Designed miniproteins, single chains. Designs and how they scored, part 28

Each design is a single chain, and the fold is of that chain. pLDDT is the mean over its residues in the fold that is shown.

## One batch from the design tools (miniprotein)

Design m950
Fold by ESMFold2-Fast:
Structure m950 (fold): chain A 84 residues (1-84)
Amino acid sequence: NLEELKEKVIKAFSERIDIPRSSVESLIDRIPEENLGPILENIVKNLDSSTPIELLMMGYYLAELLGDQDLLDVLNKLLDQYHS
Protein backbone atom coordinates (compact mmCIF):
# COMPACT_ATOMS: atom_id res chain seq x y z
CA ASN A 1 0.00 0.00 0.00
CA LEU A 2 1.75 3.13 -1.33
CA GLU A 3 -0.17 5.59 0.89
CA GLU A 4 0.75 3.58 4.01
CA LEU A 5 4.46 3.69 3.04
CA LYS A 6 4.24 7.46 2.40
CA GLU A 7 2.63 8.04 5.81
CA LYS A 8 5.29 5.95 7.62
CA VAL A 9 8.09 8.00 5.98
CA ILE A 10 6.33 11.36 6.62
CA LYS A 11 5.61 10.44 10.26
CA ALA A 12 9.19 9.24 10.94
CA PHE A 13 10.84 12.37 9.49
CA SER A 14 8.37 14.81 11.10
CA GLU A 15 8.17 13.16 14.56
CA ARG A 16 11.76 11.93 15.01
CA ILE A 17 13.83 14.75 13.40
CA ASP A 18 11.27 17.61 13.25
CA ILE A 19 11.07 18.08 9.47
CA PRO A 20 7.74 19.75 8.50
CA ARG A 21 5.25 17.21 7.10
CA SER A 22 4.72 19.40 4.00
CA SER A 23 8.48 19.33 3.25
CA VAL A 24 8.56 15.50 3.42
CA GLU A 25 5.44 15.29 1.21
CA SER A 26 7.11 17.61 -1.33
CA LEU A 27 10.26 15.43 -1.34
CA ILE A 28 8.21 12.26 -1.96
CA ASP A 29 6.37 14.02 -4.84
CA ARG A 30 9.78 14.47 -6.56
CA ILE A 31 10.42 10.70 -6.73
CA PRO A 32 9.69 9.24 -10.21
CA GLU A 33 6.55 7.05 -10.17
CA GLU A 34 8.45 3.93 -11.35
CA ASN A 35 10.90 4.27 -8.42
CA LEU A 36 8.46 5.46 -5.73
CA GLY A 37 7.46 2.07 -4.24
CA PRO A 38 10.99 0.58 -4.04
CA ILE A 39 12.46 3.81 -2.58
CA LEU A 40 9.73 4.14 0.09
CA GLU A 41 10.03 0.42 0.99
CA ASN A 42 13.81 0.78 1.36
CA ILE A 43 13.42 3.87 3.60
CA VAL A 44 10.78 2.14 5.79
CA LYS A 45 13.00 -0.97 6.20
CA ASN A 46 15.74 1.26 7.68
CA LEU A 47 13.50 3.42 9.93
CA ASP A 48 13.37 1.12 13.01
CA SER A 49 17.20 0.73 13.18
CA SER A 50 18.05 4.38 12.36
CA THR A 51 19.23 6.96 14.88
CA PRO A 52 17.92 10.55 14.48
CA ILE A 53 21.24 11.65 12.93
CA GLU A 54 21.22 8.69 10.48
CA LEU A 55 17.62 9.54 9.52
CA LEU A 56 18.59 13.20 9.04
CA MET A 57 21.55 12.18 6.82
CA MET A 58 19.21 9.90 4.83
CA GLY A 59 16.86 12.85 4.25
CA TYR A 60 19.80 15.03 3.20
CA TYR A 61 21.04 12.52 0.59
CA LEU A 62 17.50 12.11 -0.79
CA ALA A 63 17.01 15.90 -0.99
CA GLU A 64 20.31 16.26 -2.89
CA LEU A 65 19.49 13.32 -5.20
CA LEU A 66 16.01 14.73 -6.00
CA GLY A 67 17.08 18.41 -6.21
CA ASP A 68 14.88 19.60 -3.34
CA GLN A 69 16.58 22.92 -2.50
CA ASP A 70 13.85 23.96 -0.02
CA LEU A 71 14.30 20.78 2.02
CA LEU A 72 18.13 21.12 1.85
CA ASP A 73 17.78 24.52 3.57
CA VAL A 74 15.58 22.98 6.32
CA LEU A 75 17.98 20.04 6.76
CA ASN A 76 21.08 22.29 6.94
CA LYS A 77 19.47 24.18 9.85
CA LEU A 78 18.64 20.87 11.59
CA LEU A 79 22.19 19.52 10.98
CA ASP A 80 23.64 22.64 12.65
CA GLN A 81 21.41 21.90 15.68
CA TYR A 82 22.52 18.23 15.94
CA HIS A 83 26.21 19.12 15.39
CA SER A 84 26.08 21.01 18.72
Scores: mean pLDDT 81

Design m951
Fold by ESMFold2-Fast:
Structure m951 (fold): chain A 91 residues (1-91)
Amino acid sequence: MYRVRIEVDASGNILRLEIEGPQEGMARMLAWMASRLAKKTGKDIFMEAEAETEDQFREALRGLLRGLDAIDKGEEEVRDEGTGARVIRRE
């Protein structure tokens, strides 16, 4: 099983970056994007995704990217329909 969990505070500090699987570079990019968005919104951001295959994991990482875009557009919590990837904006 592959998984990624990213936690960023409202100041943009990466509190957690946990990845079990390929695409470490993409996970770091997502953490950096979450950091910038957290600073912009003044909110903590939490992201998680899980998959059984490498292909599904790549889809899940794309789901996290879509979730970040939705949070930037005013959503508070997003669960990607195709992948189950979650992005949450917390107080």
Scores: mean pLDDT 84

Design m952
Fold by ESMFold2-Fast:
Structure m952 (fold): chain A 111 residues (1-111)
Amino acid sequence: MKKVKKVTAPPTIQVDQGGTATVWVEVELDEPAEGKAKVRVELYDENGNLLASQEVEAEVKGNRLTAEFEVDASGLPVGRYDVTLKVTVEFEDGSVAEAEKKITLDVRPAA
């Protein structure tokens, strides 16, 4: 059964108000895997409210995969948010691995 050993993500996601930011997340598994996986990336605020969610397909290379996702700041006020980044990886065999990382979402004034 595959488990997440490490999640590498930016410590701060910067986005302009009303804009989008592209973010890369690397997931390291405790054992090698092959094929494609569905990666769901979710950002939650300190109260557990979902701020952003995206599902992408990623290919597993050895024990690692990289997911690229977009954060849409539409409807978010300017400010810094302490957020939890949740990554869910669903493999072709139906097994699921999950991990969480605390990061900062920095919504900046649009220029």
Scores: mean pLDDT 80

Design m953
Fold by ESMFold2-Fast:
Structure m953 (fold): chain A 90 residues (1-90)
Amino acid sequence: MYKEKIEKLQRLQALVAAATPENLEKAVELLRELAKELGLEEERIEELVELLRRAVASTDDEERARLLEPVALTLQPLFDELQKKVDEEL
């Protein structure tokens, strides 16, 4: 059911936006789970995980924003596609 995937993706987007050392492991777990389910290539998934880890480790807001941008750009189209599928089921 696409609603479950939307809920997970919303949680992931929130965790990525508020990426901290405390929520990093949960964000990485959800990112790998959802990206694999949505058919992203393993190489791309590991690339996004590395960007998220580097963003959390960064103390520079500008660097952090640059590292998180590719993650957000990848997740937004996936969210839009899942939302469309949910709307088609209702």
Scores: mean pLDDT 74

Design m954
Fold by ESMFold2-Fast:
Structure m954 (fold): chain A 67 residues (1-67)
Amino acid sequence: SMEKIEQDILDALVAMISTIYKLPRSKTMDDMIKKLKEQAKKYEKKNPELSKQLLHMAKNLEELKAS
């Protein structure tokens, strides 16, 4: 499914960021989720579509973390 492909890409991005910055995977995921949600709030009024996409990405990362 497209969701599975998206989760695989997100997993690869988490691994890349964790490796480059020498951070634990769980901390990298939590920081990414937090930042995506913060950015979504900033864009809620000026770009609602971008806000929606950022929230969708945060949800996919939360699901990846739970698996």
Scores: mean pLDDT 83

Design m955
Fold by ESMFold2-Fast:
Structure m955 (fold): chain A 66 residues (1-66)
Amino acid sequence: SDTLDHNAAISQAAVDAAQQAVKDLGLDPKTAAAIATKVAGKSMKEGWSPEETYQATLDAGKKAAE
């Protein structure tokens, strides 16, 4: 279904961005996973694209690394 396909794409984008933040910013994997979960949930509620979800997760990771 479109909803399942969309949710899978959103979750994958958040996970990919969280993994990038761990590699680039040295974030704790637990912190990165929590950010990915939070951003994916918000993205699903707001109807964001996978691209928007990736960027939002990466931006949140950068803030957490500060």
Scores: mean pLDDT 83

Design m956
Fold by ESMFold2-Fast:
Structure m956 (fold): chain A 94 residues (1-94)
Amino acid sequence: MISEEELEELRKEALEELERLTADFPEDVQARVRALFEEFLERVEEALKKGDLEEYRRIVQEFEREVAATMSPAAQSRLRRLVLRLASRIQEKL
């Protein structure tokens, strides 16, 4: 099970990476992407704290659908890259 400290570190790293990946976007787009991603991370952390891998998978699928519905193709591409990297790090700790 992932510790609370490890989850906090993953959140910090993911948000720092998001900031770097979206630095060339307009400020309003950066704010929207950040808000959506922060909500996603909060839901992921809650599921992982419970050890609920089915809920974790559901959250990822819902996030992918929301990103596809609301974000530009460029933002979709960068967010997907970030999510894949985050998922890899999470799997290493499970």
Scores: mean pLDDT 80

Design m957
Fold by ESMFold2-Fast:
Structure m957 (fold): chain A 81 residues (1-81)
Amino acid sequence: MKEKAIEYLRKAKELLKETAPEAAKYLEKAIEYAEKGDLVEALKYLKEAYIEAIQANAPKEALELMKKAGEYLTKALEEES
């Protein structure tokens, strides 16, 4: 699940580079923390990215990718053993 989350985070970041650069910066941090296995911090930065994206009137497609990333990050966190 973590790998799918990172994939969606990267896709959202690519779409948001020009439209919402602040959201893209938060997504970069979310990717870094997800790769380190710090899923709580990854979710925190994803939340900040989502708020910035809404403020910038980002495309719905980018918001959907961020929601998918959040779903997979949450599933990965719940499956921690």
Scores: mean pLDDT 83

Design m958
Fold by ESMFold2-Fast:
Structure m958 (fold): chain A 94 residues (1-94)
Amino acid sequence: SKDDELFKEWLKKQIEDIRKQLKEAVDNYKKTKTIEAMKEAAATLRYLLNQATYGINLAKRRGVLKEIGEELEKLRKEISATLDKVQNDIEKAK
């Protein structure tokens, strides 16, 4: 439907925004390497993980998950892996 096409276009823009914010968070984290920067990166990554999960749930409810869900799931896994790495670095830095 036209509504599903508009949803897919919106979701594509959300994916682009999430990727941009992910890159910025990772770049800032690598640049400063302080506990404060790690905590800020972790907060941003948790936010982005929630946004990706929200997008997946909306796509699932609309029955279009198979068409766009693979890219979203890959992005969610990338964010989750990055968050795990940042959390591990925080624990090691204390």
Scores: mean pLDDT 83

Design m959
Fold by ESMFold2-Fast:
Structure m959 (fold): chain A 60 residues (1-60)
Amino acid sequence: MYKLTEEEKEAIKKYIKENKKEVVKAVNEALKKLGLEPISEDASEEEVVEAIEKIYAAMS
């Protein structure tokens, strides 16, 4: 599975904390379009990062 760099993960986690609902919504829209399982609206920052890595892996 594709893995984000440490710097990318930290930047994304910071953004997620500030914009969690919007990020989860955008991630779930991308996951649905790729035929992947959506994440919970209450997903942790780590779960959101994992979902983003799945999206990157599916797009590569």
Scores: mean pLDDT 76

Design m960
Fold by ESMFold2-Fast:
Structure m960 (fold): chain A 110 residues (1-110)
Amino acid sequence: SDEDIEFFKEILVKLGNQLVSIAEKAIEETSDEELKTQLKEVLKKLKEAIEEIQSAETAEELQEAGDKLLKAGEELVELLKKHHPELAFELEVNIGLLGIALGLLKLILV
């Protein structure tokens, strides 16, 4: 239903914005220019996925956008594990919640 699509959009956008906040904090705290460039590329992917989630009109489009968000979040975890382990831990919790939300979306709407 349209109500279920809107419900999952709100959850995915909320989780996506938490990933964006973690990425922005990592960029601000990072003195390594190579890592900073890689973090900015992942931040762009996260923001693009959130825009696709917001514009999704079908469960299938929402699933595809959500999968892109999850993939970008996983890239962020790998970048942060070595240099920002505390941020990586917070991020892994959010990635776990995003995975659960996407699993429920696929079960209920697809």
Scores: mean pLDDT 87

Design m961
Fold by ESMFold2-Fast:
Structure m961 (fold): chain A 61 residues (1-61)
Amino acid sequence: SAAERERALRMLEGALEAAKALGREDEQKTAQEYLDRFKAGELSAEEAERAAREVGERLGM
């Protein structure tokens, strides 16, 4: 749904911002790659949420 895609987008953007704030270059790169793929329509909302959580876990969130 549109709401699920919007939620996934916010989660990925949040993960990217957290990685940037913490200076975690590898996690920043990973979050950016997932965000780019999601915006290109290559990733489902469920896959994007999972990716965002994985990045968050690596950042200790």
Scores: mean pLDDT 86

Design m962
Fold by ESMFold2-Fast:
Structure m962 (fold): chain A 83 residues (1-83)
Amino acid sequence: SRKKVEEEIEKAKEYLEKGDYEKAIEAVQKAMIHVLDLYPDNVAYGIGVVLRAMGDIIQGELEGKIEEGIKKAIETLEEALKE
């Protein structure tokens, strides 16, 4: 499961560098699904990570700063992998 999160984060970063925000968001969403599987004994923590990443993307879209939103979501997911 951790490896799947890492693989999707790598894809999200690649798409972000290419300016393909739609595919970058898809990769972030796939990483979020796999993050939920990382914390079976702490479901609230896993949900919290997902909500933060989703919030970053939504805020980015609303402010016209989608690249920054996606980047913050990726950072949130990477921080979850360190725990």
Scores: mean pLDDT 82

Design m963
Fold by ESMFold2-Fast:
Structure m963 (fold): chain A 87 residues (1-87)
Amino acid sequence: SVLEELQKKLQEVDALIQELVDLLDAKADPSVILAHIDELEKKINELKDFIKQNASQLDPQFREQLLAQLNGVLEQLAQLKKKISAE
């Protein structure tokens, strides 16, 4: 079902966010962190596309709030990526 697929995709994104936090806490190599951010950005964009394609099966307010939250995470990742990529 759409809700089961949404839950699975949300769990995948949450797991990648936790892995990113762990990498940052461990002070992992910048290349490893940047590769992980790229994977997380791809998964978030896939989730956004899934939400948009299944919009009619989701509550409009919940859908709007979730998309706004995902866009917020993408903005934070973009800022982090710039900081890590600085010489």
Scores: mean pLDDT 88

Design m964
Fold by ESMFold2-Fast:
Structure m964 (fold): chain A 71 residues (1-71)
Amino acid sequence: LKLSDSGADAIVLADGTVLTSLQEFIDFLRDKLASSDSEEIEIVLADGTKIVMSREAAEGLIEDLESLLNS
């Protein structure tokens, strides 16, 4: 998953949810992992883009985002 600096501060989901901080995105990913037994996590963006990642990739992304918050 590539995030651009100028657009990375807000992620808009297909359901209209706006994630305005890295912490909100972390919480969203954790909720997805906790509420789903699927080996893959699917994120649908407001523009119709689908992002599919493995559970392991989502866990790694959470760790990377937490590191960015502490940097």
Scores: mean pLDDT 73

Design m965
Fold by ESMFold2-Fast:
Structure m965 (fold): chain A 130 residues (1-130)
Amino acid sequence: MLELLEEAIENRDWQTVTILLLQAIRDQDLELVRFGVEKLLELKRKGVKLSPGMLLAVALGLLATQRLEEAREVVDELESIRDTLSPEQQLLLEAMRQVLERKYDPELLAKLPPFDQRLLERVVAQLEKQ
């Protein structure tokens, strides 16, 4: 998995990088998530414009690795381009925003795809323990 992610980065295949990052988040491979998030953030810092899908994957990866302040910055950037997002991406963005504010609607989480719902429920459970 890591070798496939490194190869996709070398080939500038950002669609494959995004897919592999989302798969790593799903599989709870936190080492691979940290690697993928850091590579996408490095591109962003170098002035590469990330797609909305890439920004969503980065925000989810930051939440999964408990990098909450950095997740908030990416979520704020996504809010500035909300009108360019699909309805499903807008629901995920709203759910991430509510989780970061520690004020979430369980009915909103239930409207998300099962993977995104389970991920955010785990983040909420960890935040409630702190």
Scores: mean pLDDT 79

Design m966
Fold by ESMFold2-Fast:
Structure m966 (fold): chain A 86 residues (1-86)
Amino acid sequence: SEEELRRIVVEYFQSLNEKEQAEFEKEATEIFSIEDEEERKKKLEELAERLAKEIMKKYNIPESQFEELKKVVLEALELSGKTYRE
């Protein structure tokens, strides 16, 4: 379910160590600092795809769930970006 995928995404981010969290925050900050809205969206989607693939490998999520997981990750990143940019 989408709710279960959201839970897994939250657990993934909570499982990151200090170094991994800092690296993620740096990459996210760089993406959200892009002034061109279309380029920012493209980079955000690329980050969401990479994270979805990493989550799938770690939690043994089947390929059939990839598009749904990518959507959940993208939504989480966009929500975080809105909070970060006020």
Scores: mean pLDDT 78

Design m967
Fold by ESMFold2-Fast:
Structure m967 (fold): chain A 102 residues (1-102)
Amino acid sequence: MPSREQQEEEVVRRLLERLLELGVISEEEAEELFERWRDPARHAELAAWLLERAAREPDLEGRLLLLQLAGAAARRAGDEELIARAEAEGERAEEELREREE
């Protein structure tokens, strides 16, 4: 069985690939974010940065993916405030996405 760490890395890679496919991030940004994810000492910093980046993202699908990545980083950091922020912002983005559907 793949390790929990390997499973989490695969989830992060999938999120970054989807962000790249949507044109939300560049290939250079994707590599930078993945390197930051591999440093456990920087997960709280990464989560905070992703939350700020998501707030500036005009594409709702891209915003949701950035918030999912932020939540994952916040959970790994054990930062309850960042976890709560990622969840609250994710709920707001999901609500906005539903309002755009007929």
Scores: mean pLDDT 79

Design m968
Fold by ESMFold2-Fast:
Structure m968 (fold): chain A 96 residues (1-96)
Amino acid sequence: SNSNLTKLYIKNSNLTKLTLSNNNLKELYIDNNNLKELVVENNPNLEKIIIDNNPYINLIILNANNVSKITIKGKKGFKDIIDLSKYKGKDVTIEG
């Protein structure tokens, strides 16, 4: 990953799976995608995840212990899965 990249915005794409590993991101924004799975692994500086306009997502967080805000807004009638079973960080606010 690029050392100068602290924010990532992914909008209006047909992305169905995304893995973010070993990067210096602080903020992740995903909007208007068909994302079904997001894996976040070894991102120690990641603080904020916002996912809008995605029907049902499986979010897995591994070794991203500074995440304090997760916002997932899907379409009504879909259920998102957030797996924090390996999360060892701070208090997390989840909104959807």
Scores: mean pLDDT 70

Design m969
Fold by ESMFold2-Fast:
Structure m969 (fold): chain A 86 residues (1-86)
Amino acid sequence: SFEEQIKKLKELFKKTVEEARRLLEEGKVEEAAEELIRMASLLGEEVEKKAKEFAEKMLKLSREEQEKLLEEFEKFVEEYIEKLEK
């Protein structure tokens, strides 16, 4: 069903965020940003644009700030997907 596909999409995105977090821990900030942008492009133009904005910021931020930014982006994507369910 559409609802099941949306749930799978949310889980896939959460796994992508987890991988990005791992890459950030390894100091691979650019790779983490690229991974988020690739996933976001599958969700649409609005999410891809937001991912690119977050990626640019991540390269200039401390690890603590990168984590907060990643959490904020995750919330943005979750809210975007929820709007698609209506």
Scores: mean pLDDT 78

Design m970
Fold by ESMFold2-Fast:
Parts: sequence; structure tokens; C-alpha cells
Structure m970 (fold): chain A 73 residues (1-73)
Amino acid sequence: MEEEERLLAELRAAVEAGDVERTRRLAEELERLTIRVAEEYSKSLPKEEREEIIRQAREHARGLREAAIAAAE
């Protein structure tokens, strides 16, 4: 959560600055963090539920990355 908050704040600053390269790097880092958190959260769940949670996390993170990069352009 703390790391996610830091990355989101840095991502927002990069988007506001129009720094597409930094925005891309931060969005990719946030995507990796989001997937790791989903994997940790779902580690005790049944396989089907775990796969669905991870899939949704990947889709959400990809959408956020694409939107942030577009906003920085």
C-alpha cells in the first residue's frame, strides 16, 4: 500500500510534467506491483479464483498504464 501510494504520486507528477518516458517506467513498475499484490492476496484461494483475480489485476494495470501514457502525451 505505501509503495503503491508512492508510485501513484510519482506517476501523477510525471503525467503533469508531460514526461512520457518517466510515466511509462512508473506505470510499468506500478503494473508489476499490482500483479504481485494480487498474487500475494490470492495465494490461499482455490486455483480458479486465484487465476481470475490475477487476470483482473493484469487487465486493470494494463488499462491504467495505457491511460497514464496517453494523458502524459
Scores: mean pLDDT 81

Design m971
Fold by ESMFold2-Fast:
Structure m971 (fold): chain A 62 residues (1-62)
Amino acid sequence: MAEEIIAGVKATADRLGLSPEARQEVLDIAERAAQAEKEGNYSEAASLYTAAKLVAVGDYLD
């Protein structure tokens, strides 16, 4: 379910100690990925999840 995915992303962002700005960006991307899954666009959803991970890692390492 989309809500479970968003909750998981939220928990991961919190554990990584992301800035409020990076956390919001990651959540926005996760919501778009969940919407893509709802529409059956699994490849787009996967690309968006990858983008969210890159944003999180970039902020974490910065």
Scores: mean pLDDT 74

Design m972
Fold by ESMFold2-Fast:
Structure m972 (fold): chain A 56 residues (1-56)
Amino acid sequence: STAEEEALKIIQANAPQEEHEALLDDARGLIRGFGLPETMLPKWVKHLLSIQKKYG
């Protein structure tokens, strides 16, 4: 599976439907900001979900 497909599966398991696009976009923004490869998208989504659950 692609990194995006894996990231979406993680999001679907951990967040309500309406948050899926925003979480994916936020994770991509972080990857671009740090100059990281798209293959790290699932890991960053997992980290972002952890932060969102604590502060959101």
Scores: mean pLDDT 80

Design m973
Fold by ESMFold2-Fast:
Structure m973 (fold): chain A 55 residues (1-55)
Amino acid sequence: SEDERIVQAFADLALSMGVDEAEVQELVEAFRRGEISLDEFITRIYEKIVELQNS
């Protein structure tokens, strides 16, 4: 699906930028279970990337 493609693209981006694989996988699984929306998934990935830049 379109959403799955977007989720994979943002997961790959986060991993390429050094976000922890386990943290990314947790967010992907939360999205797959319907616990978070696509917008929430993108926001949380973005927040993790920003955290790396500020550490």
Scores: mean pLDDT 85

Design m974
Fold by ESMFold2-Fast:
Structure m974 (fold): chain A 80 residues (1-80)
Amino acid sequence: SLDEDIEEFKKKMEELYQKILEAIKNGDVEKARKLQDEFLKLYDEALKKYENDPAAVERVKKIFEEIQKKLSEELEKLYK
């Protein structure tokens, strides 16, 4: 179902976020950047997959925005 597909997308995005955060905390800048690239690619692929469903696109964007805010907060901590 669409709901199941979106929840799977959300789970994958959260898992990538956790891996990015762990790489940042460990000082593995190269790994963090590669994982960030995978994260952005997953988002772009989801937008294309659901492009004919405006409601699904809004759900995908919301998931991305929430996680991106968390990433911004963690990046701010690195530059304190």
Scores: mean pLDDT 84

Design m975
Fold by ESMFold2-Fast:
Structure m975 (fold): chain A 79 residues (1-79)
Amino acid sequence: DERARLAAELTYRAALEEGVPEEVARRIAEETYRRLSRLPEDTPLERITEEVYRAASLYVSEEVARRIAERVREELERL
């Protein structure tokens, strides 16, 4: 749960950094949290990154969704 919250927060920040409007960034973060909350605590970073990409791709272009997922992956690897 805490990991899902962290990933959602990082997704929100990444979306804003990519120029996504706040309302849309919030939707992407909410979708990310919903998806990750269904996954076990030991879910690998690779799958977390995939779910961020899928959540973002519902709202933004594939290119922007990929960049958001890449930013989130880098931040999670740093932690």
Scores: mean pLDDT 85

Design m976
Fold by ESMFold2-Fast:
Structure m976 (fold): chain A 78 residues (1-78)
Amino acid sequence: MKYRLEIEAKPGKVGEAVKALYDAAKATPGVRNLQVTVEGDRITAEVEADSEEAAQALVDKLRAHPNVKSVRLEKVEE
């Protein structure tokens, strides 16, 4: 299943938030094919996840990171 994550970095922490995203994706089983786009303090990521639970685990890891302000998860249409 394909999911889109909209991530807002804390001001001036875009690089740290992007690193957190890559680290969290590697640490989350069932998440693959991470694609990242950065626009100012907004980070958009697309991932393939084996389940909604895997996608949610990625979101939970990101929300716990001190340089991430917010994370929104959306299922992508195919």
Scores: mean pLDDT 82

Design m977
Fold by ESMFold2-Fast:
Structure m977 (fold): chain A 77 residues (1-77)
Amino acid sequence: SSKEIARKSIEETEKMLEENKHLLSPEELREIQELLDRAKKIIDDPNASEKDLLFAKLYIISASSTVLVKINAAKRQ
């Protein structure tokens, strides 16, 4: 289901975040966690529409992209 795929994406992003926490400032960690928390609220809502699930996907993409940018920046040092 769309919700199961989204939950897996959140889990993968949270794992990536935990493994690379040392590359992020406390403020960046807070911003990423806020995006993931917003996505979780949408996914956990039994009344969430397909449009709501698309917003959840965008929050997850935004969170994961921020972490990936930091990982790639560290590799270029």
Scores: mean pLDDT 86

Design m978
Fold by ESMFold2-Fast:
Structure m978 (fold): chain A 70 residues (1-70)
Amino acid sequence: SRIAEYARSLSREEVLRLAQDARQSASQADPDVAQRLRELSDAVFQAAADGGDAAEVLARRLVELYAAIS
């Protein structure tokens, strides 16, 4: 997926900024989309805190979000 490839190309700072933007966007989204955006943000920040691959988590969650709302 081009979306997953894009996410994996991002720096840690860019990944965390996108996760923060997703969290903020959740407040303006439909409830189902809002929940997915919050879960994406939480998973990315948790992976970063644990020293895991935050970019891979972002990539997987973005693919799932796109599939759910398409």
Scores: mean pLDDT 84

Design m979
Fold by ESMFold2-Fast:
Structure m979 (fold): chain A 83 residues (1-83)
Amino acid sequence: ALSARERALIEALEALGLARAEDLDRHSLSFLDMVLQELAKDPNAKIDLEALAEVLRLPPAGRARLTKEALLQLRDRVEELLA
């Protein structure tokens, strides 16, 4: 079963039009969570957006929407969903 945090990550990704639940696995979610936790510690942290898009297996439209600003919005939405 998915954890509350894994479900929040999926919901946030779908809400921002980046990915669909059926295309995501636990490895992809874990990698994304590590990136969002790094951004929570340092919002200026350098993130490899290309590597993240590959791990998440994003389609071209999703990859085009994957910006640092989108990751900060994902971080904030995940924390909101878990509050």
Scores: mean pLDDT 81

Design m980
Fold by ESMFold2-Fast:
Structure m980 (fold): chain A 80 residues (1-80)
Amino acid sequence: SASPEQKKKLSELIFEFINAIEDKDIEKAKQTILQILELIKGLTLSDEEKEELAETLKRIKELAPKELLPLIEELIKEIQ
């Protein structure tokens, strides 16, 4: 499982990503999701943690502009 520090960093990056989408700052949103992708590649997540994160990302996907959809879908696939 991911450490508490890694989970906190992930939550902070997800919050930044949501804020960037709300602010319509596509460049910031792209930079943030790439940081999330790098972090996730190094993490071992439990099935419960994977499920919770996937649900969060699906909700974010509903708010996201079209340009971010491929990156969000890539992130969901990395969690599998």
Scores: mean pLDDT 81

Design m981
Fold by ESMFold2-Fast:
Structure m981 (fold): chain A 60 residues (1-60)
Amino acid sequence: SKIAETLRDMMIVAEKAGNERFAEAAAAGYLAVEKGIPYSKITREQAREEARRILAEKEA
């Protein structure tokens, strides 16, 4: 979805800027949209794992 694409791009930009907190928030938002679960149900650990997954995918 366009919202998920925007959140993924925001996460990548935040990570490059060294804004870890914003990157985590954007990754959590992306995961919530993609899995259809409430943002409040996404843990920091899940958000960090998703951020790492997105970055690894971009580097491939």
Scores: mean pLDDT 80

Design m982
Fold by ESMFold2-Fast:
Structure m982 (fold): chain A 89 residues (1-89)
Amino acid sequence: MSVDDILAQIDTALQQAAQGDQQAQQQAIDLTQQFAQRVLTMSPSDANRAVLALGRIIRQHRDQLSQDLIDQIVSIMQAMSDAMTARAA
């Protein structure tokens, strides 16, 4: 599955989570973890573009998402960012 496919699935899961679907919330978390793993295998420029795309998707749905879901996604993204920075050092 391409990173674009993962991003499309995250967007769909976040739309469903915004409607109160708890299964979709868990799916969004699982997909974000898959996204993070994929990004760590990409070139720095491709990784940066993918991270910016995910940030836009999250911002699109942010006002309708639970704080717990936002916190979990942010935690995954921060761990990924820390791992990318460690690889550059």
Scores: mean pLDDT 82

Design m983
Fold by ESMFold2-Fast:
Structure m983 (fold): chain A 84 residues (1-84)
Amino acid sequence: MDAADRAALALAVETTLAVMQLTVELRYTKTLTPESQARIAAIKARLRALIAQLRDMLATQDLSPQAREDARNAIAAAEAAIAA
């Protein structure tokens, strides 16, 4: 239980940091260059991988209610960020 909750929390934190990174790139990239497009694409790809990992943990691991809420919130934030 504790190890699975800790792993889920670590993934949720990593996902939140990636969301913040994407938000900064989108906000401050006034002119899209090939380099900035590649960075944005890479962050979105990482967010999709993190969403998949969090969804797998929610499906396969017996997580605490708090860990489940943190994982669901991270997924929702990541999906919203990718859609923007």
Scores: mean pLDDT 84

Design m984
Fold by ESMFold2-Fast:
Structure m984 (fold): chain A 96 residues (1-96)
Amino acid sequence: SVKEKFKEALDKVIEEARKAGLPDDVIRGVRTLGELALEYASDEDIEKLLKEIEKAMKLPNVARRVTEVRLALLDYAMKYLPGEEVVRRIDEALAA
């Protein structure tokens, strides 16, 4: 399914971030935003987000790839997901 492909792409981004030694808060942020998209986004929007992730993953620098993925997921969440829930889940992830 498109959600399974999206989850696989997110897991790959998170693994690349871990291997590159990116900060734990960045990794938790990407995971939280991805989980929010999986919970609330339509299959059509997940397909669009997957294409944005695939595009970002073609960038040559790992930190830039992870940053572009995070920005795409955050932009989507701020525009289309419940704002109070997004803020709460991000704050919880940053506090961990």
Scores: mean pLDDT 85

